# Designed miniproteins, single chains, part 30

Each design is a single chain, and the fold is of that chain. pLDDT is the mean over its residues in the fold that is shown.

## One batch from the design tools (miniprotein)

Design m986
Fold by ESMFold2-Fast:
Structure m986 (fold): chain A 96 residues (1-96)
Amino acid sequence: DLLSLVSVVGFTPEELVELFKKYDKDGDGVLDFEEFREFLKEYNPLGVELSDEQIEILFKIADVDGDGKIDFAEFLSFLLGIPLEKAKELAKLLGV
């Protein structure tokens, strides 16, 4: 259950949408490298200090399709540690 997963990780559906929109500075529905870097440094979802090399690796991991942008489904897949197909379904439910 995708909604149960969100509850287990301590997020409401609304909080996930607001978190993505906070770092989507230009409102285009995707995060570029600089926006994702800001997310990693300010929100710090991993709870550790990250080097620029580690941020580049994490961006490549989150950017599953290699287009140089992180959409909401890729963001959810990265943040929640779920398969991209499950993250795509969750993104549809959240309306982003």
Scores: mean pLDDT 75

Design m987
Fold by ESMFold2-Fast:
Structure m987 (fold): chain A 80 residues (1-80)
Amino acid sequence: MEEAEKLVEEAQKLLLEAWKAIDNKDYKSAVELLREAEKKLEEAIELYKKANAPEEELKLLESQLKIVRDLLKYAEEQLK
């Protein structure tokens, strides 16, 4: 399932870049990076679902997506 694994890895890299942007108080860049990470995780979850991946694997990916979404909400609040 190389395509889905690659999307997860790309999302993890984007999340790391978003943390660096937040550290620099660049919340606009953080929001853009986190939205891209969210999209890649959503695409990965869809691919895993199509492959009938175990529910436990899907729950782990959903947990990672929640972290991205929570951080996105935080960064958006800083732009107000």
Scores: mean pLDDT 86

Design m988
Fold by ESMFold2-Fast:
Structure m988 (fold): chain A 159 residues (1-159)
Amino acid sequence: SESEKKKLIEEGRKLLEEARRLGEELKKAVLDLQQTGLGYLNKIDKYKELSEELAEKAEEKATEEINSQSGKVLSLLEEFAKKALEAVRLYEKASKELGKEAAEEAIRLLQDLGNFALNSLNLLADAAKNLGYEKLAETLNSQASQIQSLVNEAIKKLS
């Protein structure tokens, strides 16, 4: 019925608004990750000149904090993808055209958010590698690979 169609559209709109909110929260989490990562790299570099033991402890702390913050980015991206997919399904039940439009927007937002996170992680990985912190660089590259995999799977489900 027309009433059921309107209800599906409204439920889909609410889920897409929740997804957009998660997207903004994800952008903040990526910026926090970048700030934390650069701060630790600067701290390790300064400590390296004073004490190798302090530099090693700072690298261990950096690895823990980066893993924690990268985990938050991954969780937010997964929640975004889930809400976006649910919204697309509701719009599609109401109208194939609305479902297609919602899917196209969801894919675009997911690509933009994924690229933003990947660019930040790659920047940090390159910085860590250039300073000789190979283990930290490998950790950051591993997190980037997980984000890329999640983005690719979510886009495939939305296509």
Scores: mean pLDDT 87

Design m989
Fold by ESMFold2-Fast:
Structure m989 (fold): chain A 56 residues (1-56)
Amino acid sequence: SDTVKEVQTLLGALGYHQDGDFGDATREAVMAFQKQNGLPVDGIAGPETLEALKKA
């Protein structure tokens, strides 16, 4: 599975991706999403974060 690409696509669909830089923009977007959804804010798209992204 291309988890990195999937996370980037889901975040982009939710309007989180701003800078076009994968590393910094994607990590900040993951952390913002985690904070908004009450998940641990670690910037890592683990199973809980991925499931939440797919349902958003």
Scores: mean pLDDT 70

Design m990
Fold by ESMFold2-Fast:
Structure m990 (fold): chain A 124 residues (1-124)
Amino acid sequence: MGRELLEAAANGDVEKVRKLLEEGADVNAQDEVGTTPLHLAAANGHLEVVKLLLEAGADVNAQDIFGLTPLHLAARNGHLEIVKLLLEAGADVAAKDTFGRTPLDWALANGHEEIAALLREALA
């Protein structure tokens, strides 16, 4: 189930995610590098899957082997609505990856100015 949930979350398959969670899949399942379903949904811009995973009790601050959180990945990839949803769910805006980079650093590095402004507001 864990691998199927990771794949469904990566693909934005809302119905498969819902079914697997109803069947008792671990919402916080990790792959070999600590990537969770929430990391994959956030990285790939799958807003409805992010909502389902958070409602099912996903750890909003889960870190992979590189210290990346779902908020880092959403900020890096420019997914503004997912950034808003993760912040509402209690995401740590000051979380640092293994190189000391925050979600704000990743938004700025990738030219996502609106996300950068939102993250600066959350830090104040």
Scores: mean pLDDT 91

Design m991
Fold by ESMFold2-Fast:
Structure m991 (fold): chain A 155 residues (1-155)
Amino acid sequence: SREERDEAFGIVIRMLAATTREEYEELLNKLKNDKELAEAAIEGLREFLKTDPNNLVAKLQLALLYLFLERLEEALKLAEEALKKAEELYAKDPTSPLLGDAYHVLGLIYEKLGDLEKAREYYRKALEAYERYLEHHPDDFATRLRLEEVRERLA
């Protein structure tokens, strides 16, 4: 319906703007209880990516949504595409947390796939990428929270 489409669009915008784990988990829990709304959110992110195909935030949010819905092949493909682009942009010059975010999302996907060795490898790479970014951006508290989540998963 129009209401479902408007609600899905609102979720897409909030996912792209989410700055905390709690905000993102609240949005995911809402989608978990409404399959039709979850499908509309996926469609909204796909349509957004047609207009901005290099938007790494949107690509990683879509990968996380697929991971949440256990669409692991689709999640993996998007996360690998995002990682390749993030490495091109940020591996030599850590001006964005998105390289750490791409490694972090891949760690979550491999953990869900049961490949704990690959998950730990990607979590270690995420930790290193976040630490390098935070050396030059010490007041980025949102990225510091994501770094702490990775540390907890490695413990």
Scores: mean pLDDT 80

Design m992
Fold by ESMFold2-Fast:
Structure m992 (fold): chain A 114 residues (1-114)
Amino acid sequence: VNRRNLSGTTPLHEAAGAGDLERVRELLAAGADPNAADIYGRTPLHLAAEAGHLEIVRLLLESPRTDLTAKDANGNTLVDRKDTFGLTPLDLARAAGHEEIVRLLLEHGADPNA
């Protein structure tokens, strides 16, 4: 379930970016790591937030496999993790105009100034 392609993407990245809610649920139940980053530093949360998949963002944030307190090597939690362009899931949702996803990320502890 944590198999990566050449870009470091997992099946969970693909399902989250594509809006496949049922596959995201199945992959999380099968032990997929919601904290996994691709070669661009993007997690499934980055991809779902950019694509506007509100229910997938909610599922990822509320999953018991998602540790919102875990920090990366830079001290950032999952919701504040930056990709290689310095963008958080909140930045991507805001840039794409997904206001409900912006609100949901802020409710789950995203730093608006990260």
Scores: mean pLDDT 78

Design m993
Fold by ESMFold2-Fast:
Structure m993 (fold): chain A 81 residues (1-81)
Amino acid sequence: DKVERIKELAKTLTPQQKAKLAQAFRLLDTNGDGYIDAEELKKRLKELGFEPTDEQIKALADFDGDGKVDYKLVLEVLQSL
C-alpha cells in the first residue's frame, strides 16, 4: 500500500534528507490541493542541494497513479518514522 511504500523510501533517507524533503513539500504547497507535480518536486529538491534519484521521484508519483505526489501523506509517514 502507499504508506508501506513511503515507509520503505523513508528508511533509505538520512534525518537530514527527510528534513529537506519535508521542507521542499511545504515550500511547494502553492495550490492548496495537497499534491505536487513530480517534475516540480525534483527541481525544488535540487535547488535545496538534495540529489533525488529519478527512481525515488517516480515512486512517489506512482503512489497516486496520476503523476502527482500526495505530499500530506508523505509528510505524515516521514514524521511517524
Scores: mean pLDDT 66

Design m994
Fold by ESMFold2-Fast:
Structure m994 (fold): chain A 90 residues (1-90)
Amino acid sequence: MAVERAEKALEKAEEALKEAHEAMLTTGSPRAIGATLAAVGALVQAELALEKAKNAKTEEEAEKAAKEAEEAAREAEEAAKAAKEAAEEA
């Protein structure tokens, strides 16, 4: 379950990065570029958290890693929202 939660979080972070990247390509604005870079960072954090969940030796470690992945996905979604808002303001 914890690994599955981390995998879903990674999928959300990947979708968020795609949305931020599309906004960046549409506007080229510094805000959209910055938001896309933030989404990349969040994706890397989600990937690391998934690896921690898969390699966890205890359920406590797996649960902590799943929460880290979910937090990273939230950060990626916020970055995608910021990129879209920058595109709408242009």
Scores: mean pLDDT 83

Design m995
Fold by ESMFold2-Fast:
Structure m995 (fold): chain A 65 residues (1-65)
Amino acid sequence: LAVGDIVRAVEDYEAKTPEELSFKKGELLEILGVVDEEWVEARSLETGKVGLVPAKYLETVGYGA
């Protein structure tokens, strides 16, 4: 995963903290930052919300510039 990538959620996720983003399976997100090996900062393309998401629940569908 890299900044600018468009990704799809492969499973539902419920945020555990206020910094995390909840999403549903099939939701499209844009990667805004890579925090570490397990976590990325992303924006939901469906809701416009921004937060931390576990990278393991994401698959790349479009690469950033």
Scores: mean pLDDT 80

Design m996
Fold by ESMFold2-Fast:
Structure m996 (fold): chain A 69 residues (1-69)
Amino acid sequence: SSLQQQSDQYLKMAPYSSPEVSKLLKQYSEALKNGDIETAKKLEEKLRSLRPEILESVARRLLEVADSI
C-alpha cells in the first residue's frame, strides 16, 4: 500500500538521525503502516519540537517522491 511505502521511507531515514529522532521515526513509520493517524500526528509533533529541520527535510523528500509517482 502507499502508506507502507511511506513507512519504509521514514524507516530508511532513521539511521541518519540522532537516537531519539531515529526512535520517533521508527514509531511514526509503524503508526503509518497500521493506519493509526492519531499516533502518527502525536509523533509528528514530537519530531517537530525536537528537530524542526528534520521534519522540513522529510516533507521535501515526500514531495519529490509524490511528484515522481
Scores: mean pLDDT 62

Design m997
Fold by ESMFold2-Fast:
Structure m997 (fold): chain A 119 residues (1-119)
Amino acid sequence: DLSELEKELLRAAQEGDAERVRELLAQGADVNARDPITGATPLHLAALTGRVEVVEVLLEAGADVNALDNRGRTPLDWGPLDDMSTLEYATEVLGMDREAVERALELLRRAGAVEIPLS
């Protein structure tokens, strides 16, 4: 069950409010908080919505780049449709900016997402 602090963190991450994300993390919000319906973490939501600055803040706070949602999907490969990539879903269904989503996904790869082996 999510606290109000973690509910606000998930919302702020999806909306791209990097300042609010920093404040919530400073107040002790779990950086890996899970949405009670989907199991999505703040990092899943920020990456899907192309929130580059929020992705950077979450990674600096120690977010698990390979956190699994309720379907076993990581932030890098997260999308509600099994036949559509995260990038395709974000841009074609949600109307998110392609360059921003690509940049967010590249940050995940550089931080050690599953498709890039960790040392």
Scores: mean pLDDT 79

Design m998
Fold by ESMFold2-Fast:
Structure m998 (fold): chain A 60 residues (1-60)
Amino acid sequence: SKEELVKKLLEKRKKLLELLQEYYDAIFNNAPKEEIDKIKKEIEKLREEGTKLQEEIEKL
């Protein structure tokens, strides 16, 4: 249903905001590049998944 897709999208957006906070905290605390790159990769994956869900919702 559209409602279930919207709920799933909102959960992914919430996770994205948490990862963005973690990303900037890691930069501020001078974390190793490998840790920063790992967070960045997770952010990119969530953005792609969110875009796909948005497209599915828009087709309904």
Scores: mean pLDDT 84

Design m999
Fold by ESMFold2-Fast:
Order: C-alpha cells, then structure tokens, then sequence
Structure m999 (fold): chain A 73 residues (1-73)
C-alpha cells in the first residue's frame, strides 16, 4: 500500500536488508501488500533479494508469490 520516493514498499526495504523476520511480519500483518509490487526500476522485492544474495528471503518470497499466483489461476 505505502510506497517511498523510489516506488519501494516496506517489503522492498526488508528484502534489500535480508531481514527474513521483517518480510514475514509484513506479509502476515499486511495482507494488502502486493508481494509482486515493482519499484521505479521495475524490480520486485524478490528481484532485490536475488541481486543482494539474500537466499532465504528470496526463497520465502518465491513461495509466497507462487501461492498467490496459484490462487489467482
């Protein structure tokens, strides 16, 4: 829902920091957050986690996004 000046959500910031606990808290406490939301550079939180080498965060986001896509299909 909320985005900063670069189009990033709290989820993008958590992924960049590699903070798995915060990623889980955001997605659990804020179901309105789109885990596939893109920043001004067209990157998702998953893209940022992969670029930064945060494997645990990337794996969690992949599964979460996949389940949302499954529910929509």
Amino acid sequence: ASRDANGRTLLHHAAEAGDLELVKEILESHPEVDPAARDDAGRTALDIARERGHEEVAAYLEEYIRRKEEAAA
Scores: mean pLDDT 77

Design m1000
Fold by ESMFold2-Fast:
Structure m1000 (fold): chain A 104 residues (1-104)
Amino acid sequence: DLLEAARNGDLERVRELLAAGADVNAADELGLTPLHLAAGNGHLEIVELLLEAGADVNAADEYGITPLHLAAYAGHEEIVKLLLEAGADPDAKDLGGATPADLR
């Protein structure tokens, strides 16, 4: 599905699924969206495609973790920049009170 394609970096599969009407904001049981998985795994082109398709840049999982938290924690600087340009909240706090800046 779209979550697996985003996690695995399968850009062509992400394109096919979005063209077929896949929900760009579909979440797993923990609230992780395709944007969380692409951002945390360093898949810049997939992050760009998901944002163009209307992904919620500020989607939060069960712990308040956003895609920006995951990109910052993983050190994916270009993805951090892209998410901030797309309107990601750099001051979003997870349940422990950590912001994306705290994870860099």
Scores: mean pLDDT 83

Design m1001
Fold by ESMFold2-Fast:
Structure m1001 (fold): chain A 65 residues (1-65)
Amino acid sequence: VAREVGAILRLVGLAIDDGSAVKLEEVDGKLKYTVTVKTDAAAAEYEKIGREIEELSGAEVVIEK
């Protein structure tokens, strides 16, 4: 499995586990992932994974509460 796919799977797996919502959309030809979290602690973990996804795939990742 490619590293970018692994990072995305980690984000989705965490969202399934903690009940966070993940939205995927395309903005100006780029993929954008929006993660809606319930706590600030969860937001910090998603920010870390999101940065990895952005670095590996060039997608945008936004964490909101």
Scores: mean pLDDT 76

Design m1002
Fold by ESMFold2-Fast:
Structure m1002 (fold): chain A 126 residues (1-126)
Amino acid sequence: FEAARAGDVEAVRKQLAVPGFDVNATDEDGRTPLHAAAASPNTENRVEVVRLLIEAGADVNAKDKRTGRTPLHEAVAGTEDEEVRREVIELLVKAGADPNAKDKHGKTLLERTDPLGLEARRLLVK
């Protein structure tokens, strides 16, 4: 989790190479390493870390226990760099992330009228 959150590509690769490593292991809030990577403040390596986790079999539609948010929800909310955000969103969608996934409030990214929903519409609807 820490390596994914920090954008430490080498540490992520090393963890994924460990036999029996569960790429879909959750923390106390039901968040996966992919949630942590998508929300990472380290923009330089975020795309590569997300790609590595997806290739290792990360569940792109995993929902956290607290908010029902998926990694795609985190990607829209967590990235300040628009280009990195776009690339992370495209990787998640290409890997089968559901842009119509609902959070605990029953809202999809495209249905939201708050800043998160507006940003998602801008990034997902070309």
Scores: mean pLDDT 72

Design m1003
Fold by ESMFold2-Fast:
Structure m1003 (fold): chain A 60 residues (1-60)
Amino acid sequence: GPIIAEAIKDYEAKTEEELSFKKGELFEVIEQANDEYWLVKSLKTGETGLVPIEYLEIIK
């Protein structure tokens, strides 16, 4: 099944490739692109973008 991650704190996107989000938002992990950023899909908006991994916790 899909890998699900939860935002553990709020984040404001710094580039057009990144997603902004609030603590508690859920993401499907599409690709673990590198050790700093993962490519995810927001389960709230359906938008795909990069998120810093330090803001995420895997829950599924």
Scores: mean pLDDT 86

Design m1004
Fold by ESMFold2-Fast:
Structure m1004 (fold): chain A 61 residues (1-61)
Amino acid sequence: PKGTAIAVKDFAGPPGIILSFKKGDKLTILEARPDGTFVAKSESTGETGLIGSNYIEVVEL
């Protein structure tokens, strides 16, 4: 894994591209993209998808 992050608010996006999560969820950062998004895996659901930097606090990168 490239890093870890914690969700700071809830998000429910369309399945398949955008990751859905709840405030306080632990996320494993797999890739940091130049557009300010991350590819991440939810520790709670095991789903992988895109997340916006405004919805997370990066703990380690």
Scores: mean pLDDT 75

Design m1005
Fold by ESMFold2-Fast:
Structure m1005 (fold): chain A 73 residues (1-73)
Amino acid sequence: AADATGTTPLHRAVAAGDLEAVRALLAEIRANGGDVNAATTANPRRWTPLDIARALGREDIVALLLEAGADPG
């Protein structure tokens, strides 16, 4: 579940660069109808998992998120 800042397990796995955790969480989101585009509530910018992956330069995670239905903006 998301924490008080809207940070989901997927945000944390992406921030950690944990490709295996990202794959597992995307499979759960797909199976259970969760939101791959969930954004944090932090100002000045809401962060999606895709935003974090792009900021880290993790093209492998970016590709997985886009294939899972992440909105590129």
Scores: mean pLDDT 74

Design m1006
Fold by ESMFold2-Fast:
Structure m1006 (fold): chain A 100 residues (1-100)
Amino acid sequence: SPPLPGETELHLAARFGLLDLVKELLAQGADVNAKDGLGLTPLHLAAKNGHLEIVKLLLEAGADVNAKDINGLTPLNLALENGHEEVAALLREAGAVDTR
């Protein structure tokens, strides 16, 4: 079945915490900064779901730490809203801007 418009395999792997699939897709040159139909990047989905090791891999692969979805939300905003404090700390260390 084809993915949703703009949704890549890397989005799905990041959302569901599929660490080995994330590693494989990044090794194959998957677009780490691809945006789905809501403007979400794989980093947004990993951060929202608290997948710390996937967040690390995406940042090492050149993910835009300050990417904004269609509502202006960053990966840091989604990590904080979902109580993922270790992910939030990692995103701040990687240069995420807290706009509060």
Scores: mean pLDDT 87

Design m1007
Fold by ESMFold2-Fast:
Structure m1007 (fold): chain A 100 residues (1-100)
Amino acid sequence: SQEELNKRLLEAARNGDVDEVRKLLAEGADVNYADEQGNTPLHLAAEYNHGEVGRELVQLLLDAGADPTYKNNQGKTPLELAGESGSVEVAEVLSENAPA
């Protein structure tokens, strides 16, 4: 189902599984689908992934139309979560894609 596809995208984004994220997006997963906490795939990618894998994953989601301005239930954007987790590479990509 679409909902199962969307939930699998959230799990793949959290786990840093770039290949699974590419596959699920190609299958029509909603790149902006939010979980019960308001976290989108971009929030989970930014919070749980670091270094080059985190950078690649975040760029992939942004290229697929992920909205970096969405706030979760704590009022946090993906960029704010990347900053809190200390992921410099992820924060750089998100900053480059922030609205002026």
Scores: mean pLDDT 86

Design m1008
Fold by ESMFold2-Fast:
Structure m1008 (fold): chain A 160 residues (1-160)
Amino acid sequence: MTQEEFDRAARRAEEEARKVKELDEGLGNTILEALDLARRAAELGGEADLQVATLLIDAIAHAGRGAALVLRSKGDVALDREAARAFDRARDHIDRATRLLPQASKRVAGLLARALLLLSEVLDEVSKIARDKGLTEAARAADRARDSADRAAEAARAHM
C-alpha cells in the first residue's frame, strides 16, 4: 500500500465526514475523531501499520457515505440500497484490516482499537436512524458493519 493510496483514502474519509457533520454535527465529529486516530496510527507505525490504517480509513469513508445517505433519506428505497452497499463495503474493509492486525505493531494497536470503537458507535447510531426512517437494508448493513468493528476493536486490544 503506497503513501498516495493512504492520502487519497484520508481525503475521501474527511470529505464524507464533513458531509455527515453538515447533517449531524455529533456523528460528523465522531467520524473525524476516528479518522484522526487512524492517521496517527499510520504516522507512528511501519508498512504493516500503514496498510491496516489505510483499510480502516477506507472503512470510515464508506461508513460516512452510508451515514450521509441515511441522514438525507426520507424513506427512499434507492438511497436505502445505496447506503446498504456503502456499509457492506465498510464491513469488507474492517474484515480485511482485522486479518492484518497480527502484522501491525503493538504500539499502534490502541489507536486502531479506539478508532474502531468510534466507528462502531457511528454505525450503531446510524442503524437506529435508518430503522426510524424505514431504511431496512441500510439498517441491517450498518448493524453487520458495527458487529465487524466491535470484533476488530477486541482483536486490536488483544494484540496490545
Scores: mean pLDDT 96

Design m1009
Fold by ESMFold2-Fast:
Structure m1009 (fold): chain A 109 residues (1-109)
Amino acid sequence: SELGRQLLEAARAGDVERVRELLAQGADVNAKDEFGNTPLHLAARAGHLEVVRVLLATPGADVTAKDNFGYTPLQLAMGAGHEEIVEVLLATPGADKNAKPLSGAPVLP
């Protein structure tokens, strides 16, 4: 949708107020671009912490969504070195905690 496209652009740009306005207008918080990125993927990769917080506070936000390359928002934040965004995402219920490297994790037979 047009609202979804605008939400993706606002999230990528870190425009917090525009993100809030578009969500209030009924923009799909889980809108996807051509690469399967949601607004949360774009904000997490770009390091836009406040946009991440706004999106996570939105009912129905899919924190486990994978882009076309199989990456979650958490994995993109980790790859980009955005430590505070990683902490916020890990504290969110439903986050894919398997995305976090575990030293010495047991392999069950």
Scores: mean pLDDT 81

Design m1010
Fold by ESMFold2-Fast:
Structure m1010 (fold): chain A 114 residues (1-114)
Amino acid sequence: AAGADVNAADENGNTPLHIAARRGDLDEVKALLATPGADVNAQDKYGFTPLHLAARAGHLEIVELLLATPGADVNAQANEKAVGLAGWTPLDLARLAGHEEVVELLLRHGADPE
């Protein structure tokens, strides 16, 4: 790691973008995505991306912004360390949490309904 890395992960693999997406901090998400080299698809140690965390929390505008980012993986899957959630996508988490508008937005952007 070199200096203040925009993708610097904590002990759980959370980048600043994971934290901002989970908190619903739209201004911080915008600032991070505007930073050169920011990884929109960064996975924490459980395989969750910022999109997973925003979708679970129901942060519609953040989900929209992440999906508008070139190369964003709408179908990223959680790994085996996410006990009971292995293979879960952002769509699965939005459905579990009951965020219908986020579910519709993800489906419009190519989320696999299965």
Scores: mean pLDDT 83

Design m1011
Fold by ESMFold2-Fast:
Structure m1011 (fold): chain A 139 residues (1-139)
Amino acid sequence: SDLDEKLLEAARAGELEEVKRLLANGADVGAHRTIEGDPEAVGDTALHLAAREGHLEIVKYLLSLPGADVNAADKNGNTPLHLAAREGHLEIVKYLLSLPEADVNAQDKLGDTPLHLAAREGHLEIVEELLKHGADVNA
């Protein structure tokens, strides 16, 4: 919907009050971005975009709502944890790992876990945090 597309853009841009306004007006917290030319592919959710861009307070707000999926996968199989780990957003990684449903060992379509992405990018504190929460070095 138009509200869902605006929600995705507000989450990407870090506009917390706009995110709240759009959700109050009926935007779907679990909405996936439509991928042109591939209707079978699952696009980014607001949670993916906020996690990738480092918007901790939006991540927290979205996950406080019913219908948000902490393990939602984008078209490449990336969860919000993959994106936060790849981009070096330590506080978002810590927050996501505090949730019991978060899959620390989720694999993307290339077989990479959040640990693989953090290690490849040199985010050593994120590597340590993932290992503390049961990340499998052999995954």
Scores: mean pLDDT 87

Design m1012
Fold by ESMFold2-Fast:
Structure m1012 (fold): chain A 160 residues (1-160)
Amino acid sequence: EVEELRRQAEEARGYKLALDVSSELAQGVITIVQDPELGRERLERAILEASRLARESDDVGELVVTNAGGIHGEVGKILRETLEKSLEAESEREREEIAREGARRITDSILALSPEEQKALVAAATAELERNQSLKRLFQAKYDELEAQYRALEEALLRS
């Protein structure tokens, strides 16, 4: 029972981390519209972090890729393809090259959009951030609940 509660708490923590990275990807997209160089650097770092988390858990990786695909239009497609390629990469060097190229392609794609299309993209990415914040609160609450149950069992065992 103690091991099962710990496993459930670790799973909830993993989902929260996946949502944190998905939020950083969305923030990178928004940042590109205002500051292309800063946004590109943020996206590159977020793609590398997404690849790292996905290597630790297939379920977490699938959640990150799915959330990235929720970003509107061609940008969301490029981001998803970049993340999928990063997950299949066999070396750290290959992952860095994929992340850099993906961030560059996404930046170029955003800068080629009309002002109306850029506004729609920012709105879609902002909606993704709001959804991720709501889901993060739910997973954090579940993690806190499970951790409290685990600590109560540990204290009971120490008093026996």
Scores: mean pLDDT 78

Design m1013
Fold by ESMFold2-Fast:
Formats: sequence, C-alpha cells, structure tokens
Structure m1013 (fold): chain A 112 residues (1-112)
Amino acid sequence: LKQALLAFSEDPEVQKEIEDFIKKVLEEGKDVNAADNMGNTLLHYAALLPESEESLELVEALIKAGADVNAQDSLGFTPLHYASIRGNERIVELLLKAGADPEAKDIFGRTA
C-alpha cells in the first residue's frame, strides 16, 4: 500500500488529478479531513505531490481550511511522513510550522 501510493503519486497525470480534486474540495467547502478507505486525507496526498508553487499553495490552503496536520492513515503515516519520504523540504517546513509532530510513529515504529 505505501509503495503503491508512492508509485501512484509519481505519475504526472495522477498528480494533476490529485491537485484538481484538492482544489474542488476547497472550492466546495467540504470536509478537508475526510479520509479514504486507507485513512489518507487530502493533506496526505498534497504532501506526496512534487514540490512546486502549486503544491505549496494547496498544502497552505488545506492547513488554512482546518486540515489535521497530524492525521494518521491506516499505516500510521502522517502528511509529514510522506513529505519527508518525497524530500519535499518546503512542504515539510510548512507542516512543521503548522504543528506537525516530527516524533509521530508509523506502525513500524518510525518517526517522520
């Protein structure tokens, strides 16, 4: 699942679909903390996007809309874990500034 999500987010077509979906949820004023069947929120997906002005704006918009920066998916991964795995340094900084816990552990006992 973790490897599948990472591979999924490397496809530029999928990246655009994630960006468009986040924008739609933000525009419609829907629950930004809604989780999918894997426990992933929009902020988890935004943290996986390649670092760009667009992805930074989407992360900031989700945080401002009340996204839980410490939400854990079914593997115990937070958005900070995914941003760190991707090497998205500016997204990591935004999440930490918003109160992300760098000591949060996944189901394997690893911190972000």
Scores: mean pLDDT 76

Design m1014
Fold by ESMFold2-Fast:
Structure m1014 (fold): chain A 74 residues (1-74)
Amino acid sequence: KELDKKLIEAAEKGDKEKVEELLKEGANVNAKVGDLYEEADGSNTTPLIVAEIVGHEEVVKILKENGADTNAKR
C-alpha cells in the first residue's frame, strides 16, 4: 500500500528515478487511487493516468515499459 501511494506521488511529480526505484521495490504499476484510499469515490486513476494528465512523458514511457495498462477506461 505505501509503495503504491508513493508511486502515484512520484508519477504526479515527474520523478522518473523514484518511479523506477518504487517499481523495483514491488510497487503495483497498475495501482488505482480508489484501491489505496478507503474513502475514494471509486476513482480508476492509475500512475499512468496521473503522468499523462500532468504531461510527464518520460514517466509515461517508464510506466508503459513496466506493464502499465494503457486501455483503462472510466
Scores: mean pLDDT 72

Design m1015
Fold by ESMFold2-Fast:
Structure m1015 (fold): chain A 85 residues (1-85)
Amino acid sequence: RTPLQQKWREYLRSLGLSEREIEILELLLARGPLSAREIAEALGLSQSTVSRHLRRLEEKGLVRRTPDGLYELSDEAWALHSSLS
């Protein structure tokens, strides 16, 4: 883990995000738009667990849905990551 990656994780924890929510954001950052199913498979989680975390991330404005029904980082989340990297 790089020092810059650690600052991003620490900041997200300070916002009250769980480690699972941080893992989802990092996955979307690395791989681009993914379905809840693809996120669940990649992280070894149930789709119900992932869907619950995605809902919370959407409510916080960190994740958005694409027209194709996939999930991606919001523009705000991209700007935040860039500021901490």
Scores: mean pLDDT 79

